# Designed miniproteins, single chains, continued (2), part 73

Each design is a single chain, and the fold is of that chain. pLDDT is the mean over its residues in the fold that is shown.

## One batch from the design tools (miniprotein)

Design m6526
Fold by ESMFold2-Fast:
Structure m6526 (fold): chain A 94 residues (1-94)
Amino acid sequence: MKVTVTLNDFGPEAQPVTATATIDDKHEGAINTVTLLDSKGNVLATKSIRPGETVTLTANVTASETKVTAKLEVYDLRSGKVLAEKTATAYRKL
């Protein structure tokens, strides 16, 4: 499975952070989700993604936030387990 997650570093002020995720290969029987997380692991935004699609997530981050993570998960309905995950991390510019 080819999965891509891209997340750009963000500025010193409160602002939207944008993550882009793509799944190139089909994984039958799986639910695919991409989630934006703050530095404490709180969910900022989440979307479902279909094979062959690109989805974009945007979430506002506070001026005090220093790290945002975009996480793509492939969840297998048959086994009830996460089969694959990909993570991209962005940091606040000084």
Scores: mean pLDDT 71

Design m6527
Fold by ESMFold2-Fast:
Structure m6527 (fold): chain A 69 residues (1-69)
Amino acid sequence: SAEDALAQLEELLRQRLADERLLRTAIAQVKAGNLVGALVGVDELLKLVTDPRARELLRRARAQLVASI
């Protein structure tokens, strides 16, 4: 669900595991109902992030966004 995607993205922001500006933008897109825009942001984050924990949270967020479109 979009709520599950939001929870994963907010956890990444809380733990500072990825770029704050890109995370806040993706979170804002989810809250606005722009799930396609949020998905683009998550895909950009996946290109930048190497930490396995952060990548797993981003993959879960991505899967939830895809399932909600």
Scores: mean pLDDT 87

Design m6528
Fold by ESMFold2-Fast:
Structure m6528 (fold): chain A 104 residues (1-104)
Amino acid sequence: SERVERLRAVAERQLLRFLMMVQAAVSLKWSPEEAAENIRAIAEQFLADIAPLVSPEALERIREIIEKTIEEVKKSPVEKFLSIFEKFAGELGRVIEEEAARLE
């Protein structure tokens, strides 16, 4: 469906933006606080973009995953950021695919 296609496109675009941000944080050796602030700004835009495409329950799950990821980044050295992102991408991907199945 067109809605499923849009949902996947928004999620893929956001995961790419998070990956680019993580790569910048590692390359520029950002503090955990700087990385968390930049990730939060991207996440706020993502939540706005995804909100009309998912159920309220899925939106809440996505918000919880994002908040957990931001808090983990705040408490982690930059060397852990890529592994934190991989976990985030996996958790987000599961919610998106469950939501896509619901919409088909």
Scores: mean pLDDT 82

Design m6529
Fold by ESMFold2-Fast:
Structure m6529 (fold): chain A 77 residues (1-77)
Amino acid sequence: SDLEEARKLIDKYLEELKKLAKELKVPKEKFKEIMDKFFIGANDLLEDFLNGKISKEEFKKKFKELFEEAKEKIKKE
């Protein structure tokens, strides 16, 4: 299902962000700020996708962009 694919992608990106933050020893407060923004953006994209405002491919592209933005923020800490 579309929801199962979205959940798998969210789980994958969350795992990668957590591993990166741990490797770079990012302060917990800073990581939380980055993750809060990531989850807000992820929720907005998921709602747009589930409501038919964007295609599955657009959802995947935009979600990857959101993930890459979060990675860059983690690297700057």
Scores: mean pLDDT 83

Design m6530
Fold by ESMFold2-Fast:
Structure m6530 (fold): chain A 87 residues (1-87)
Amino acid sequence: AAAELAAVLARLQAIDAELEALGSLPDSQVDEQLARIAAIRAQLDALAAEVRASTALAPAVQAVFLAGLARGKAELEKREAYLRSLL
């Protein structure tokens, strides 16, 4: 349980670092931003699948993580839609 929670938190920290790196890109790099958004979205989907498959996390803890990941994915989809509107 503790080791599995630590692993999920480590994955969240890595995703947060990728989001920070995405924010540092200049607005002129639309294609690179779109590629990074796709990569971060894939990481969010992979982590959501791992959380759903976990037998060590309590259902309430799984629900909180999944809700957070869903919100993160929705915000990336909004950013992607905005960037695509510039093309």
Scores: mean pLDDT 80

Design m6531
Fold by ESMFold2-Fast:
Structure m6531 (fold): chain A 68 residues (1-68)
Amino acid sequence: MLPEFKLTIREVSDDEVEVVAEAPTEESAETGANLGRGVLESQGWELASEERRRLPDGTWVVTLTFKK
């Protein structure tokens, strides 16, 4: 069974990209975020920061910020 997650990659600016992974569990959210990280690092983006939070509904959100 593959981890269930929602992955969003967005350009914040010309020099900044954000990866947001949302999932019912922290492990699934981390798996989704790491998938997005692999894609961006393969394109020469560098990880600048990582934030983790749990929403009131129990959803885990992992946000990775990338820079050139």
Scores: mean pLDDT 81

Design m6532
Fold by ESMFold2-Fast:
Structure m6532 (fold): chain A 80 residues (1-80)
Amino acid sequence: MELEKRIMELAEKLLTPEQVEKVRDLVNKIKESTDPEEIQKLLDEIMKILASVVKSTEDARLAAEIFGLLQELAAENLKK
């Protein structure tokens, strides 16, 4: 719950509103999946979105923090 909120807060700082909604959709799909391969595919899609907007070292740090939190969210979902 708090982890998802933090991910979306950071995403709003880096991404456009349309990209934020796309990331939210992908995060929800990660939460619904228990297939590690599907989760990895969804994480890769989010990483592509984040990478497409990075223009500075600060943007890269924000993207890295967002992705780290996403991996933690995915790991918690896989623990059952």
Scores: mean pLDDT 81

Design m6533
Fold by ESMFold2-Fast:
Structure m6533 (fold): chain A 90 residues (1-90)
Amino acid sequence: MEELIKEVLEEFKERLEELIKKLREYTLKGYKEEVLEAEKKAAEVFEEKLKEAEATEDEEEQRKLLREGVEEVIKILEETIKKLEEKEKE
């Protein structure tokens, strides 16, 4: 399982690094609470998908569920960045 998690995270590494960089910039701008809430939601979603992956005996299904988990994490982070960008325009 640990090796599969590492493999899937490596596939999304560049996109995740870009999102993390943007969230860090918003934390420095005073949006720390919004960033922390988004990180908590992302962690909860990934933990749920990880439990589903651990419940299956099929390695390909495990990879699929882990990829879905990372994609849901990315969506949460992207939606948070979009909301913060809209707040800055005000």
Scores: mean pLDDT 83

Design m6534
Fold by ESMFold2-Fast:
Structure m6534 (fold): chain A 97 residues (1-97)
Amino acid sequence: VTLTVSPAEQSVPVGGSATLTVTASGGPAYGISVVLARDSDPTEKAIVAFSKEPATTATFTIEDLTLEDTGRYYGAALPEGSDTLLLGPPTRLTVTG
């Protein structure tokens, strides 16, 4: 399974919304999620959106954005038969004040 997140980069104003689509190639994956590493604390990763059902694509809308939502967003999923969370390459969201 290969994970991608689109768009690769986006910029949105404070109080706005960002939409991220996670795609799993090579079969359905469980727990498709978006993980954020904030610029204010890049060592911590937080799950900001999550889907329970097995899917090949999941779309997430993050609303009421704050400056602290600026950071790197990763697609994450559990491939079928795996107990290890797979992280795809990050995309960047910039929130402007």
Scores: mean pLDDT 78

Design m6535
Fold by ESMFold2-Fast:
Structure m6535 (fold): chain A 125 residues (1-125)
Amino acid sequence: MVEIRLAEESDIPAIVELINAQSPVAVSEEFVRRALKGDSVILVAVKDGEVVGVLILVPVSPTVARIAAIAVAEEYRGRGIGSALLREAIRLARERGFTRIEAYESDNPALNRLLRRLGVELLPR
């Protein structure tokens, strides 16, 4: 079973590796550490002690949050992990007083449809 929880300091190297494997823009451990210590929400999906998914939600304003990154390890795709990370992030954002959640439009049409269904506003790239 995959567990979804808030990220810890010990998760940072795995988070960096997952994002950098899938993102055209590299993130640093210091970037993730700053996000973790600040007002950002970082969620990890963990299976058998291994980080297999990550979502970073950053505050844009007191009422608006943005999904800055989402990544799921290739061997764990198609199991609903990305969807579970998104639902938990949206729940936590609403609990923290965010009334609007944004994401940049992806080249993945299935992800874009899921984001819209969950009430996330898509921004053009």
Scores: mean pLDDT 83

Design m6536
Fold by ESMFold2-Fast:
Structure m6536 (fold): chain A 95 residues (1-95)
Amino acid sequence: MSLAQLEARLRALLAEARRLVEEGRRLLASGKATLAQAIGLLLRAMGIEFDVRLLRAQAERQGILTPRLQALIDETLAAAREARELGLEILKHLP
């Protein structure tokens, strides 16, 4: 896999993670989130974290883990972690 392909996949995962953060914030603010929505958000966020760690490992094996790529990885993991924390917060407020 090329550096450009890794960056493209990471940018796609970052965009997905950011959408999950927005979704989680809306669900939490609504006070109407379901257990299924909370679990769905958590599973999707954890899936992104797993994919990012796999891509990081691939970049390390290929010797192409640049500071720029590492910054993109860190940003994507931070967004996915925020989405996961929002899912957990929603679960705490369920009946």
Scores: mean pLDDT 88

Design m6537
Fold by ESMFold2-Fast:
Structure m6537 (fold): chain A 91 residues (1-91)
Amino acid sequence: MYEFKVKLYKDGELVEEFFIAKTESEGLKKVTELLKNLTPEVDKVVFEVKGDSKLEVEITVGMIMIAASSLGLKVVKSEVRDGEGRVEVER
């Protein structure tokens, strides 16, 4: 179903991986909270989204990009394929 996974990186190494939300609306709120509260040593965050439709995933990816930019983070990669999306964010 809807799957929203987060991967946190420090100096190129994966330090934490978890699922952030069960629904699109929950995911959008949780992304903002996560990005605001990132530990300073985390230099890259990867978001992987799976949804029931391409539109749902595109909306989620777009909101992640907006949230990251609003917090002064760099979106270094954004990709959507049918029901799957990926966003890579760096400091």
Scores: mean pLDDT 78

Design m6538
Fold by ESMFold2-Fast:
Structure m6538 (fold): chain A 80 residues (1-80)
Amino acid sequence: MKEEIDKLYEEGKELARRGAEIAGQVLKQNPEAYDLLLELQRAYLEMKYLAENGGSVEEIKKAVDRIRELTAKLEELAKK
């Protein structure tokens, strides 16, 4: 269980890092990236709280999936 949680947490951290990097690059041309960045930060903090305070694998996976969705939206904006 802890190993699975640690793996999900590391995956979520990498996705959030990538999303934040992309947001920083596209923010000037795409103001929409600011709202996505705020949502990404919220999802990251939720994931962190769950991983550090005994959240279930299901709850953490849900938070990681949200981070993945937000990062994908930021990548889509970067393709413009």
Scores: mean pLDDT 83

Design m6539
Fold by ESMFold2-Fast:
Structure m6539 (fold): chain A 67 residues (1-67)
Amino acid sequence: ASDEEIREQIRKLAEALKAGNLQEATKLVRELVEMGVTADQLQAGLEKEGLSEFAPGVAVLAARLKA
């Protein structure tokens, strides 16, 4: 996936987290993992969106979905 596609998907994830839509957030994390996005990239992307407090939990979820 392109860097633009990854950034757009992380923005959608940030919006879902802000809305409290955990079902959509889980789906978006799964899609990002399938795109080859690492837990570190997810953490950095969420920190950029001002959601650093959610980053550790999302990273753990991404690692579990990849396994």
Scores: mean pLDDT 78

Design m6540
Fold by ESMFold2-Fast:
Structure m6540 (fold): chain A 77 residues (1-77)
Amino acid sequence: ASSEVEQASLQLLSPDPAVRLAAFRVLAEAKATHAFDGALAVLRQQRASPELLRAMAAVAEEAGHPELAARLRELAD
């Protein structure tokens, strides 16, 4: 649902990496492709650890978004 995607987008800014990963999983599973560019912009501006970015990439790949996973791995480097 739209509200779930909106809440997840806000939780990407959480100081807790577990909350950030859970939020990213919600976006990936919802196939919210329109939110992916915004999520990447947030992760570029408020740097996630390389470990968190790689965990997010694995979630994206598992959810069927290999292009998003590749972009997250590039951001981790």
Scores: mean pLDDT 79

Design m6541
Fold by ESMFold2-Fast:
Structure m6541 (fold): chain A 97 residues (1-97)
Amino acid sequence: GMMKLRREKERKEKEEKLLFDLDVDEGVVAVREAVMRTVGEEVEIEIDGKKVKMTPEQYERYQRIQILEEHIRKAEELGLPELKERLKRRLKALRES
């Protein structure tokens, strides 16, 4: 019925917004990585109360992992199981690369 079409439209709009936010976040990471490569400096970050030094490439990967994990949580909260599984596959591919 018409109510089913409305729910599908709302789900698609939520998926589209989350994917747009992901693309923006990934774009920011890519620009930041390009700048850090130009400077050639290691980035020092705090993980679990310990200071860790990362190369620009390692930091870019770490940032992408954090962004994907955050978007996976948002997809779960929004009730988007198909998008959540898609993002989990993307995260697995990134961790295995």
Scores: mean pLDDT 74

Design m6542
Fold by ESMFold2-Fast:
Structure m6542 (fold): chain A 60 residues (1-60)
Amino acid sequence: MKEEVEKVLEKIAAEDPDPAIVRALRTAYETFDLTPEEIESVAKMARRGLAEGAARRAAR
């Protein structure tokens, strides 16, 4: 993996409590050969999805 991508993933892991975000980003990078900027964009989408999932769980 490219060092820039690894650094972005580590930064996201350090900021976010949910490791599922980092796993999703790594999978996306391997599938689509994402740039560091694209990984950051996908991280924002993944955070939103997880937040919606948590809200759905709280509603039950």
Scores: mean pLDDT 69

Design m6543
Fold by ESMFold2-Fast:
Structure m6543 (fold): chain A 60 residues (1-60)
Amino acid sequence: EEELKKRLEQAKKAIENSDAVLIPEDWPEELREEVRKLLKEAGVGYITPEQIAPPEPAPA
């Protein structure tokens, strides 16, 4: 509840400072949906983890 509000505010600041925002999978689905709406309203594109290759996954 309160955590969602804080993370949502952080997302807004990230949008203002960055051109594109990455939505982490760690975040709750509700937060991710609200952030996506914010990005579309601001005209900023969001990037999903699927489009971003991991830096270097474990060889295991």
Scores: mean pLDDT 62

Design m6544
Fold by ESMFold2-Fast:
Structure m6544 (fold): chain A 91 residues (1-91)
Amino acid sequence: GSVPESLIEAAIEMLREEIAYLKSLPEKSEFEKRLLELLERILEHLERKDYEGALEAARELRELLLEHTGGSLRPTAVDALIEILERALEE
């Protein structure tokens, strides 16, 4: 499989938007602090083109979201990112 560079750039922009949203919250719980840390870690890996590291961080984020149920961050965005990264690594 292959993934266009523009799709990775779109994922980076989506992560920046989610990070900005989370930072806009008036207070942060330990859960929200960990969520922010994981989002920033994924972004760092993507900007370095470390797709393996980004995928592992994204999977950790998905598990965190499933453990804490609900949440304002959309699980579909994380699932989409995982699919994009898996396809990039199948080349």
Scores: mean pLDDT 75

Design m6545
Fold by ESMFold2-Fast:
Structure m6545 (fold): chain A 75 residues (1-75)
Amino acid sequence: SVEDRKKLLEEIAKVAVEEMKKYGLKPSDVIITISIDENGNVIVEIEAGPDPRSQKAAEAIKKKINELIEKHKKS
């Protein structure tokens, strides 16, 4: 439902903010794009600075968000 998708997006936003804080990233260090496809699937794309720490942090954030999306589908 629309309500279920809204809750998922709110949870994704919360996880993204919490992970950014854990890695000490500033809002300007990472770009997170969230979109919904024609089938209602949530797609997440993350861009970060070229340094190894920012890349590692972006990959960890993406993994956590994807785990959350998978958990939502199984619930």
Scores: mean pLDDT 75

Design m6546
Fold by ESMFold2-Fast:
Structure m6546 (fold): chain A 94 residues (1-94)
Amino acid sequence: SAAVEQALQRMQELIEQIQQTEDDAELVALVDEMSRIVDWVVRNSSDVEAQLQMISLLIEGVKVALSKTENLEAILYLIGQILRAIGLEFELKR
């Protein structure tokens, strides 16, 4: 669907922004936006392949963010997000 295609494009744009920033608060805000987009797609799409692709992009964004921060609060938040994403992937794959 057009909405899923736009969501996928926005996720890629957010990963590019994560790659460009060195600000811990910005890294967290960008990952939080990715997480909200994933939540919307998982709740509103019946396309399991698209849902899994969105979760995979969130995991990639979190991995990039973790490589760019030494802030313990940010690291804890990001680890929480990757664990949540893995949990969602496990539920969808069964």
Scores: mean pLDDT 88

Design m6547
Fold by ESMFold2-Fast:
Structure m6547 (fold): chain A 84 residues (1-84)
Amino acid sequence: MSPDMRAVIDAETAATLALMAVASQATPSVAELRAALAAVRAAIEELRAVLARSTDPRTRAEAERAIRALEAAAARLEAEIAAL
């Protein structure tokens, strides 16, 4: 596995764990939702850094798909926070 692909997987894993932490709660707090949003945003920035440096088509495609999924997750978290 390349270091760039590993960075993609690590970022996706970190974001997934943060999302699962709030999804497992019936009534997540605003602080917990904000923490998950911060983790998702950090993962997006790490994936964007990979896109800036990687020329490998497979790594780029994976990072681009991950960014799209995480941007959708961030929008959902922002909507949940706004509804509280």
Scores: mean pLDDT 87

Design m6548
Fold by ESMFold2-Fast:
Structure m6548 (fold): chain A 74 residues (1-74)
Amino acid sequence: MTDEQLVQGGAIMAVGFEANGDGGGASSALGAAMGVDHDLTVKEYNRVKEEVAGLSVSEQNKLVDERLEELEKK
């Protein structure tokens, strides 16, 4: 796994944790990713948050799962 993949995974997981009401999980995932690359983490987190804006929790979870699967297949 590359640093870029770790950062992208952390940002995507943080959005998933937030969608399910797990603020602690979201904070931990973001903190770990920011420790690798702060600017890339902020960019990826904002991108995923924008993609899930206005979606239901179920739709947000589906998008998060799809993005994580795409990342694992790289």
Scores: mean pLDDT 80

Design m6549
Fold by ESMFold2-Fast:
Structure m6549 (fold): chain A 80 residues (1-80)
Amino acid sequence: SSEELLKKALKLIEEAGKSKDPKKAMELVKEAKKLIEKADLTPEQLEKAASAASKAAGLVKDPEVKELLREFAVELHKKI
């Protein structure tokens, strides 16, 4: 269950990084956050999610989406 939630969240984070629509990208990040909050993730799984969010932040052009993904990565690292 937690592994399935993580897999879905990782796909949403990747889609957010590739999205050219800032509003859509922000909704994808919000959905990924909800899935991760429902999942009881291990430190290794949290690191995987943080890495994905950081990578997505590097790919997006929109400053608001980039900031949201950076903050998400920091939040996940703080849980480790």
Scores: mean pLDDT 85

Design m6550
Fold by ESMFold2-Fast:
Formats: structure tokens, sequence, C-alpha cells
Structure m6550 (fold): chain A 56 residues (1-56)
């Protein structure tokens, strides 16, 4: 799974790249997006909040 590969990357840019396919998954993406709310990089956390808000 490409999304899982991107989310496990140590590079925040790779994790940010996962948001596009996650957003397209709708409600099924909420659980992995909640994990990204705890991401060490602030840009990743902010993107996760925004995408969850769009889906919910």
Amino acid sequence: DRVKELLNSPDPADRLSAFIPLASQGEKAIEPLRTLLSDPHPSVRDAARRVIQQIS
C-alpha cells in the first residue's frame, strides 16, 4: 500500500504526500489521519486537522 509506505517514511514531505489519497478515501481515512495529529512535524499536524474537518 503506497499510502502506508508514505505514512511510515521519516521524511515529512512523504507523509504530506499521503494526504491526497487519504482525503479521497473519505470517512475511512479518519482513523489514519488521527494518527497524523500526533506527528512530530507541525505542518503534518495542521494538514491532518484540515483534512479531518473536510471529511467530517
Scores: mean pLDDT 78

Design m6551
Fold by ESMFold2-Fast:
Parts: structure tokens; sequence; C-alpha cells
Structure m6551 (fold): chain A 71 residues (1-71)
């Protein structure tokens, strides 16, 4: 379904952001964090359950904070 697809896209964007952050490419990490946030919002709008959203939101929030700290 659309919600599951957006959650999967959010997870991929999170993985890419983590990889770029590890490599020191803060701007690319930031881009992928923004993409992850957009996909999380789309998943929420498509009716993703809280149980599926909560762990993804936690990962995005942690990663966003790490990226902002390095800017």
Amino acid sequence: NAAAQHLAEAERSIDLAEEYLKKGDVEKARKHVREAIDHVQAALDAGAPESELAPVLQRVKKLHDEVVKKL
C-alpha cells in the first residue's frame, strides 16, 4: 500500500543520510534527512499506523539532530 511504500522510502533515505554523515558529507546527509521527513509525512497522510511510524520518526529525529549539530 502507499503508506508502506512511503515508510520503505523513508528508511532508504535514513540509511543514505547515515552513510553520508559517516563520510562527513553533511550537505548530502541533510538532503536525505529532508527526503526521509517528506516520506514520513506522506506515510502519515496515507494512514501508516503509529506502531510503524514511531521507530522511523525516532531514527529521523536522531539523525536530524546529528546533522544540525555538524552544520
Scores: mean pLDDT 85

Design m6552
Fold by ESMFold2-Fast:
Structure m6552 (fold): chain A 89 residues (1-89)
Amino acid sequence: SYVERALELARELGRAIRRGEPVSRLERLAKQALDYARQAGVSPDVLAALEGLLGGAITAHREGDRDAAVDQVETTIRLLEEERRRRER
């Protein structure tokens, strides 16, 4: 599903942050994750939260705050997992 693709990309983004990969790669992964979340029909409120969290993760990574960047991505992953579970009901 598109939610599962968004979740996969968010997990890859977390790994990329932990590896210290370039911001350009992080931005590409975040954009792809958001594009799949939009295609999945995630609500505007949840989509806005995902956009803020992913943007925050990239900003923290630019500033060298790896722990903050990872925490933002882990929160994104939890929201996507909740969205997936909601759709299973």
Scores: mean pLDDT 88

Design m6553
Fold by ESMFold2-Fast:
Structure m6553 (fold): chain A 61 residues (1-61)
Amino acid sequence: SLEDIMKKLEENIKKEKERQERLDAGVQAARDAYVAHQTRELIEQINKLLEELKKLLEKLS
């Protein structure tokens, strides 16, 4: 029946939407992890530059 076809289509649409939402969440989590990693590396580089600057200032004192 048309009703059975419609119900099956609705179930397929719902499953695909749930799958897409899970994929989107996974992609966002991966992006956040990469940004966090990049930020940590930048902070480490800044800290190294600050330590070198501190050492130079101590020599000038």
Scores: mean pLDDT 87

Design m6554
Fold by ESMFold2-Fast:
Structure m6554 (fold): chain A 86 residues (1-86)
Amino acid sequence: MVEERIKIVREDLESNKDKIPEEDRKKLLEIYERLVKALEEKDLEAAKKELERLAELFKKLFPEKAEEIDAGLERAKASLEAVFAA
């Protein structure tokens, strides 16, 4: 479910918005919008690439959470592959 994947990313952004400066939040939202567009266009590879960019920015902002961010990225990529394989 593409909509469900989008909700997970949005919830992660919302849960961390108090910890993310406004300028960095704008940059993350730009990547998120590109991710949403890739999902709507059914471009799995583009969607995975934008997820990787999102994870890299989160690791830059929260290096102490790199392991959690990497785990989230792998789960998101696996979920996208499962949805597109169905």
Scores: mean pLDDT 72

Design m6555
Fold by ESMFold2-Fast:
Structure m6555 (fold): chain A 86 residues (1-86)
Amino acid sequence: MKLIEEFREAGSRLQEAIDANDAKKAEEEAKRMVEIVEEIAKTSSPEEAIALAELALRGVETAEKQTGVDLSELKKRLEEIIEKAK
């Protein structure tokens, strides 16, 4: 499967978990999304890495706010991708 398609799938599953108020599922899908962004960032342009990390960060922040699960470590990992790609 192409990584960008996996990213879209993870984002959709994260939204489903948020809508279901499933904190465990939200954490699992958020983590998967972050891991996909980290993998894409290894081979993509800095601009692409930043754009995907910022999209993922918004999703993770929404999941944390809506489900109450602590996703601070995942947010930090995405922020590190953005900082490194500058």
Scores: mean pLDDT 84

Design m6556
Fold by ESMFold2-Fast:
Order: structure tokens, then sequence, then C-alpha cells
Structure m6556 (fold): chain A 100 residues (1-100)
């Protein structure tokens, strides 16, 4: 369960970071902050139960959604970004349910 959750977060982070680098090429410091936040999240969840990890992941995804809404000006790119986050969260929720 936890190894699979970590894989989903890594795949999600690769996709969202690629999108942010494309949409915000003049803000490398913002990209670095997101990279640090993802690394911190991955480290934190290793010591948590799958259910506790899900709560922390949901909180972080909500923060990323709010950030994306402020910085991604193209509505189609914003929709793609939010879809990546929502699909990743759904996959993690399904993994946590199966771990019970």
Amino acid sequence: AMEEIIKVIKNMSEKVLAMLKEELPDRPEDIEVVEIQVKTLLEAIKSLSPEEALELIKSYIDQLKEYAKEVIKDPKKLEEFLKVLENSLKEIEELVEKAK
C-alpha cells in the first residue's frame, strides 16, 4: 500500500512539475519550493498509516490546486493540472481502501 501510494505521488509530482515549468518558465524558485514540498511530503508519509497519509496528501493537493488557480492563466492548462491532481488523489484513495 505505502510503496504504491509513494509511486502515485512521484508520478503526480513529475507531471505537475513539468506543467509548472512550461507555464512558469520565469519562476524557477516557485518550482524549487514545490519540489521541496513534495520531498517533505514523501518523507512525512513514510511514518504514517495509509489513512493518516491520505489526510496529509489531501491537504497538500488542496494547496497545489489553490496555487495553480492563481498562477496558471490558461484555463485549458489549469483544467489539465487540476485533473492530474484529482486523478492522483482518487487512485491514492482506492489504494488506502484496499489496504483495509
Scores: mean pLDDT 85

Design m6557
Fold by ESMFold2-Fast:
Structure m6557 (fold): chain A 77 residues (1-77)
Amino acid sequence: KPEFATPEQLKEERELQKKFNEMLRKFDLTVKSVEDAKKYAEEILKFLKEVGNYTDKYIERMKKFFEEVIETLKKLE
């Protein structure tokens, strides 16, 4: 149930931001194809699920983000 941003949520968000930015940099540097992008997206989503301390909303956000990245790569061809 989405409510006010709590200090706990903000802390989780900042942690997620740091890890996410790191993964994005690695993704951008290494990924050259749609298939690579899919593999990296799966790895990152699995990581978020395994860590288990993130809210469902964070995982959903990441999933959507990777879907957008994959679509962008497809458009570039």
Scores: mean pLDDT 66

Design m6558
Fold by ESMFold2-Fast:
Structure m6558 (fold): chain A 90 residues (1-90)
Amino acid sequence: MPKAVAFGDRYVLFGVSVAPEKIEEVKAIIKKHGGSMSEFVPTEDGKLGAVVLIPAENAEAAAEELLKLGAIDEETYKEVVEIARKLLAK
C-alpha cells in the first residue's frame, strides 16, 4: 500500500507514528511547514498515529524533520519527496 499520496494538486498526505512524548515536536514541525493533521490515535505498539497534510512546496523539508525525529520511516520519506516533486513540476 502507498505510504504517501497526493491530495489534490497542492498537498501531500501521509501518516506519522510516534511515542507519546514526541507528539508536541510533531505538531510543531507540521505547524512550522504550514500543514494540518488529524487527532492522534493509539496504535497496537504503544505509539500514537496521525494523518498529516503538508503543502507540496514544504513537504520535503517537513518530511526530513519528521524522518530525523523518527515519526516516519525512510520509505514514507522517499514517497513524500517523490509526490511533492511531481506536484511542483506540474
Scores: mean pLDDT 83

Design m6559
Fold by ESMFold2-Fast:
Structure m6559 (fold): chain A 99 residues (1-99)
Amino acid sequence: MSPVVRAEAEAGASLVALAVLLTVAKREGRATEEDAERAARIGERLLRAAEELEREGRRELAAEVLRQGAALLRELAELAEPAARERLLEVARRLEEAA
């Protein structure tokens, strides 16, 4: 698989995983510490995928997936307890800064 195709697949899978976590958290009315840590790890994976997209000249797509990921993490943070919220907001800020 080419690096760009792998990066696009990783970015897409990460965004879907974050959207699923947010949907479940909204249904349950809360994001657990485990949900927040899982989402933070997905956000960090999205950062790596975006860096690969940028390297392959897919700058606009990299910025788009970073902005979408940050928005999902910020929404999840609203459902999280203070420590989990700060972790999610930290990762969201890193995605926004990279976009």
Scores: mean pLDDT 87

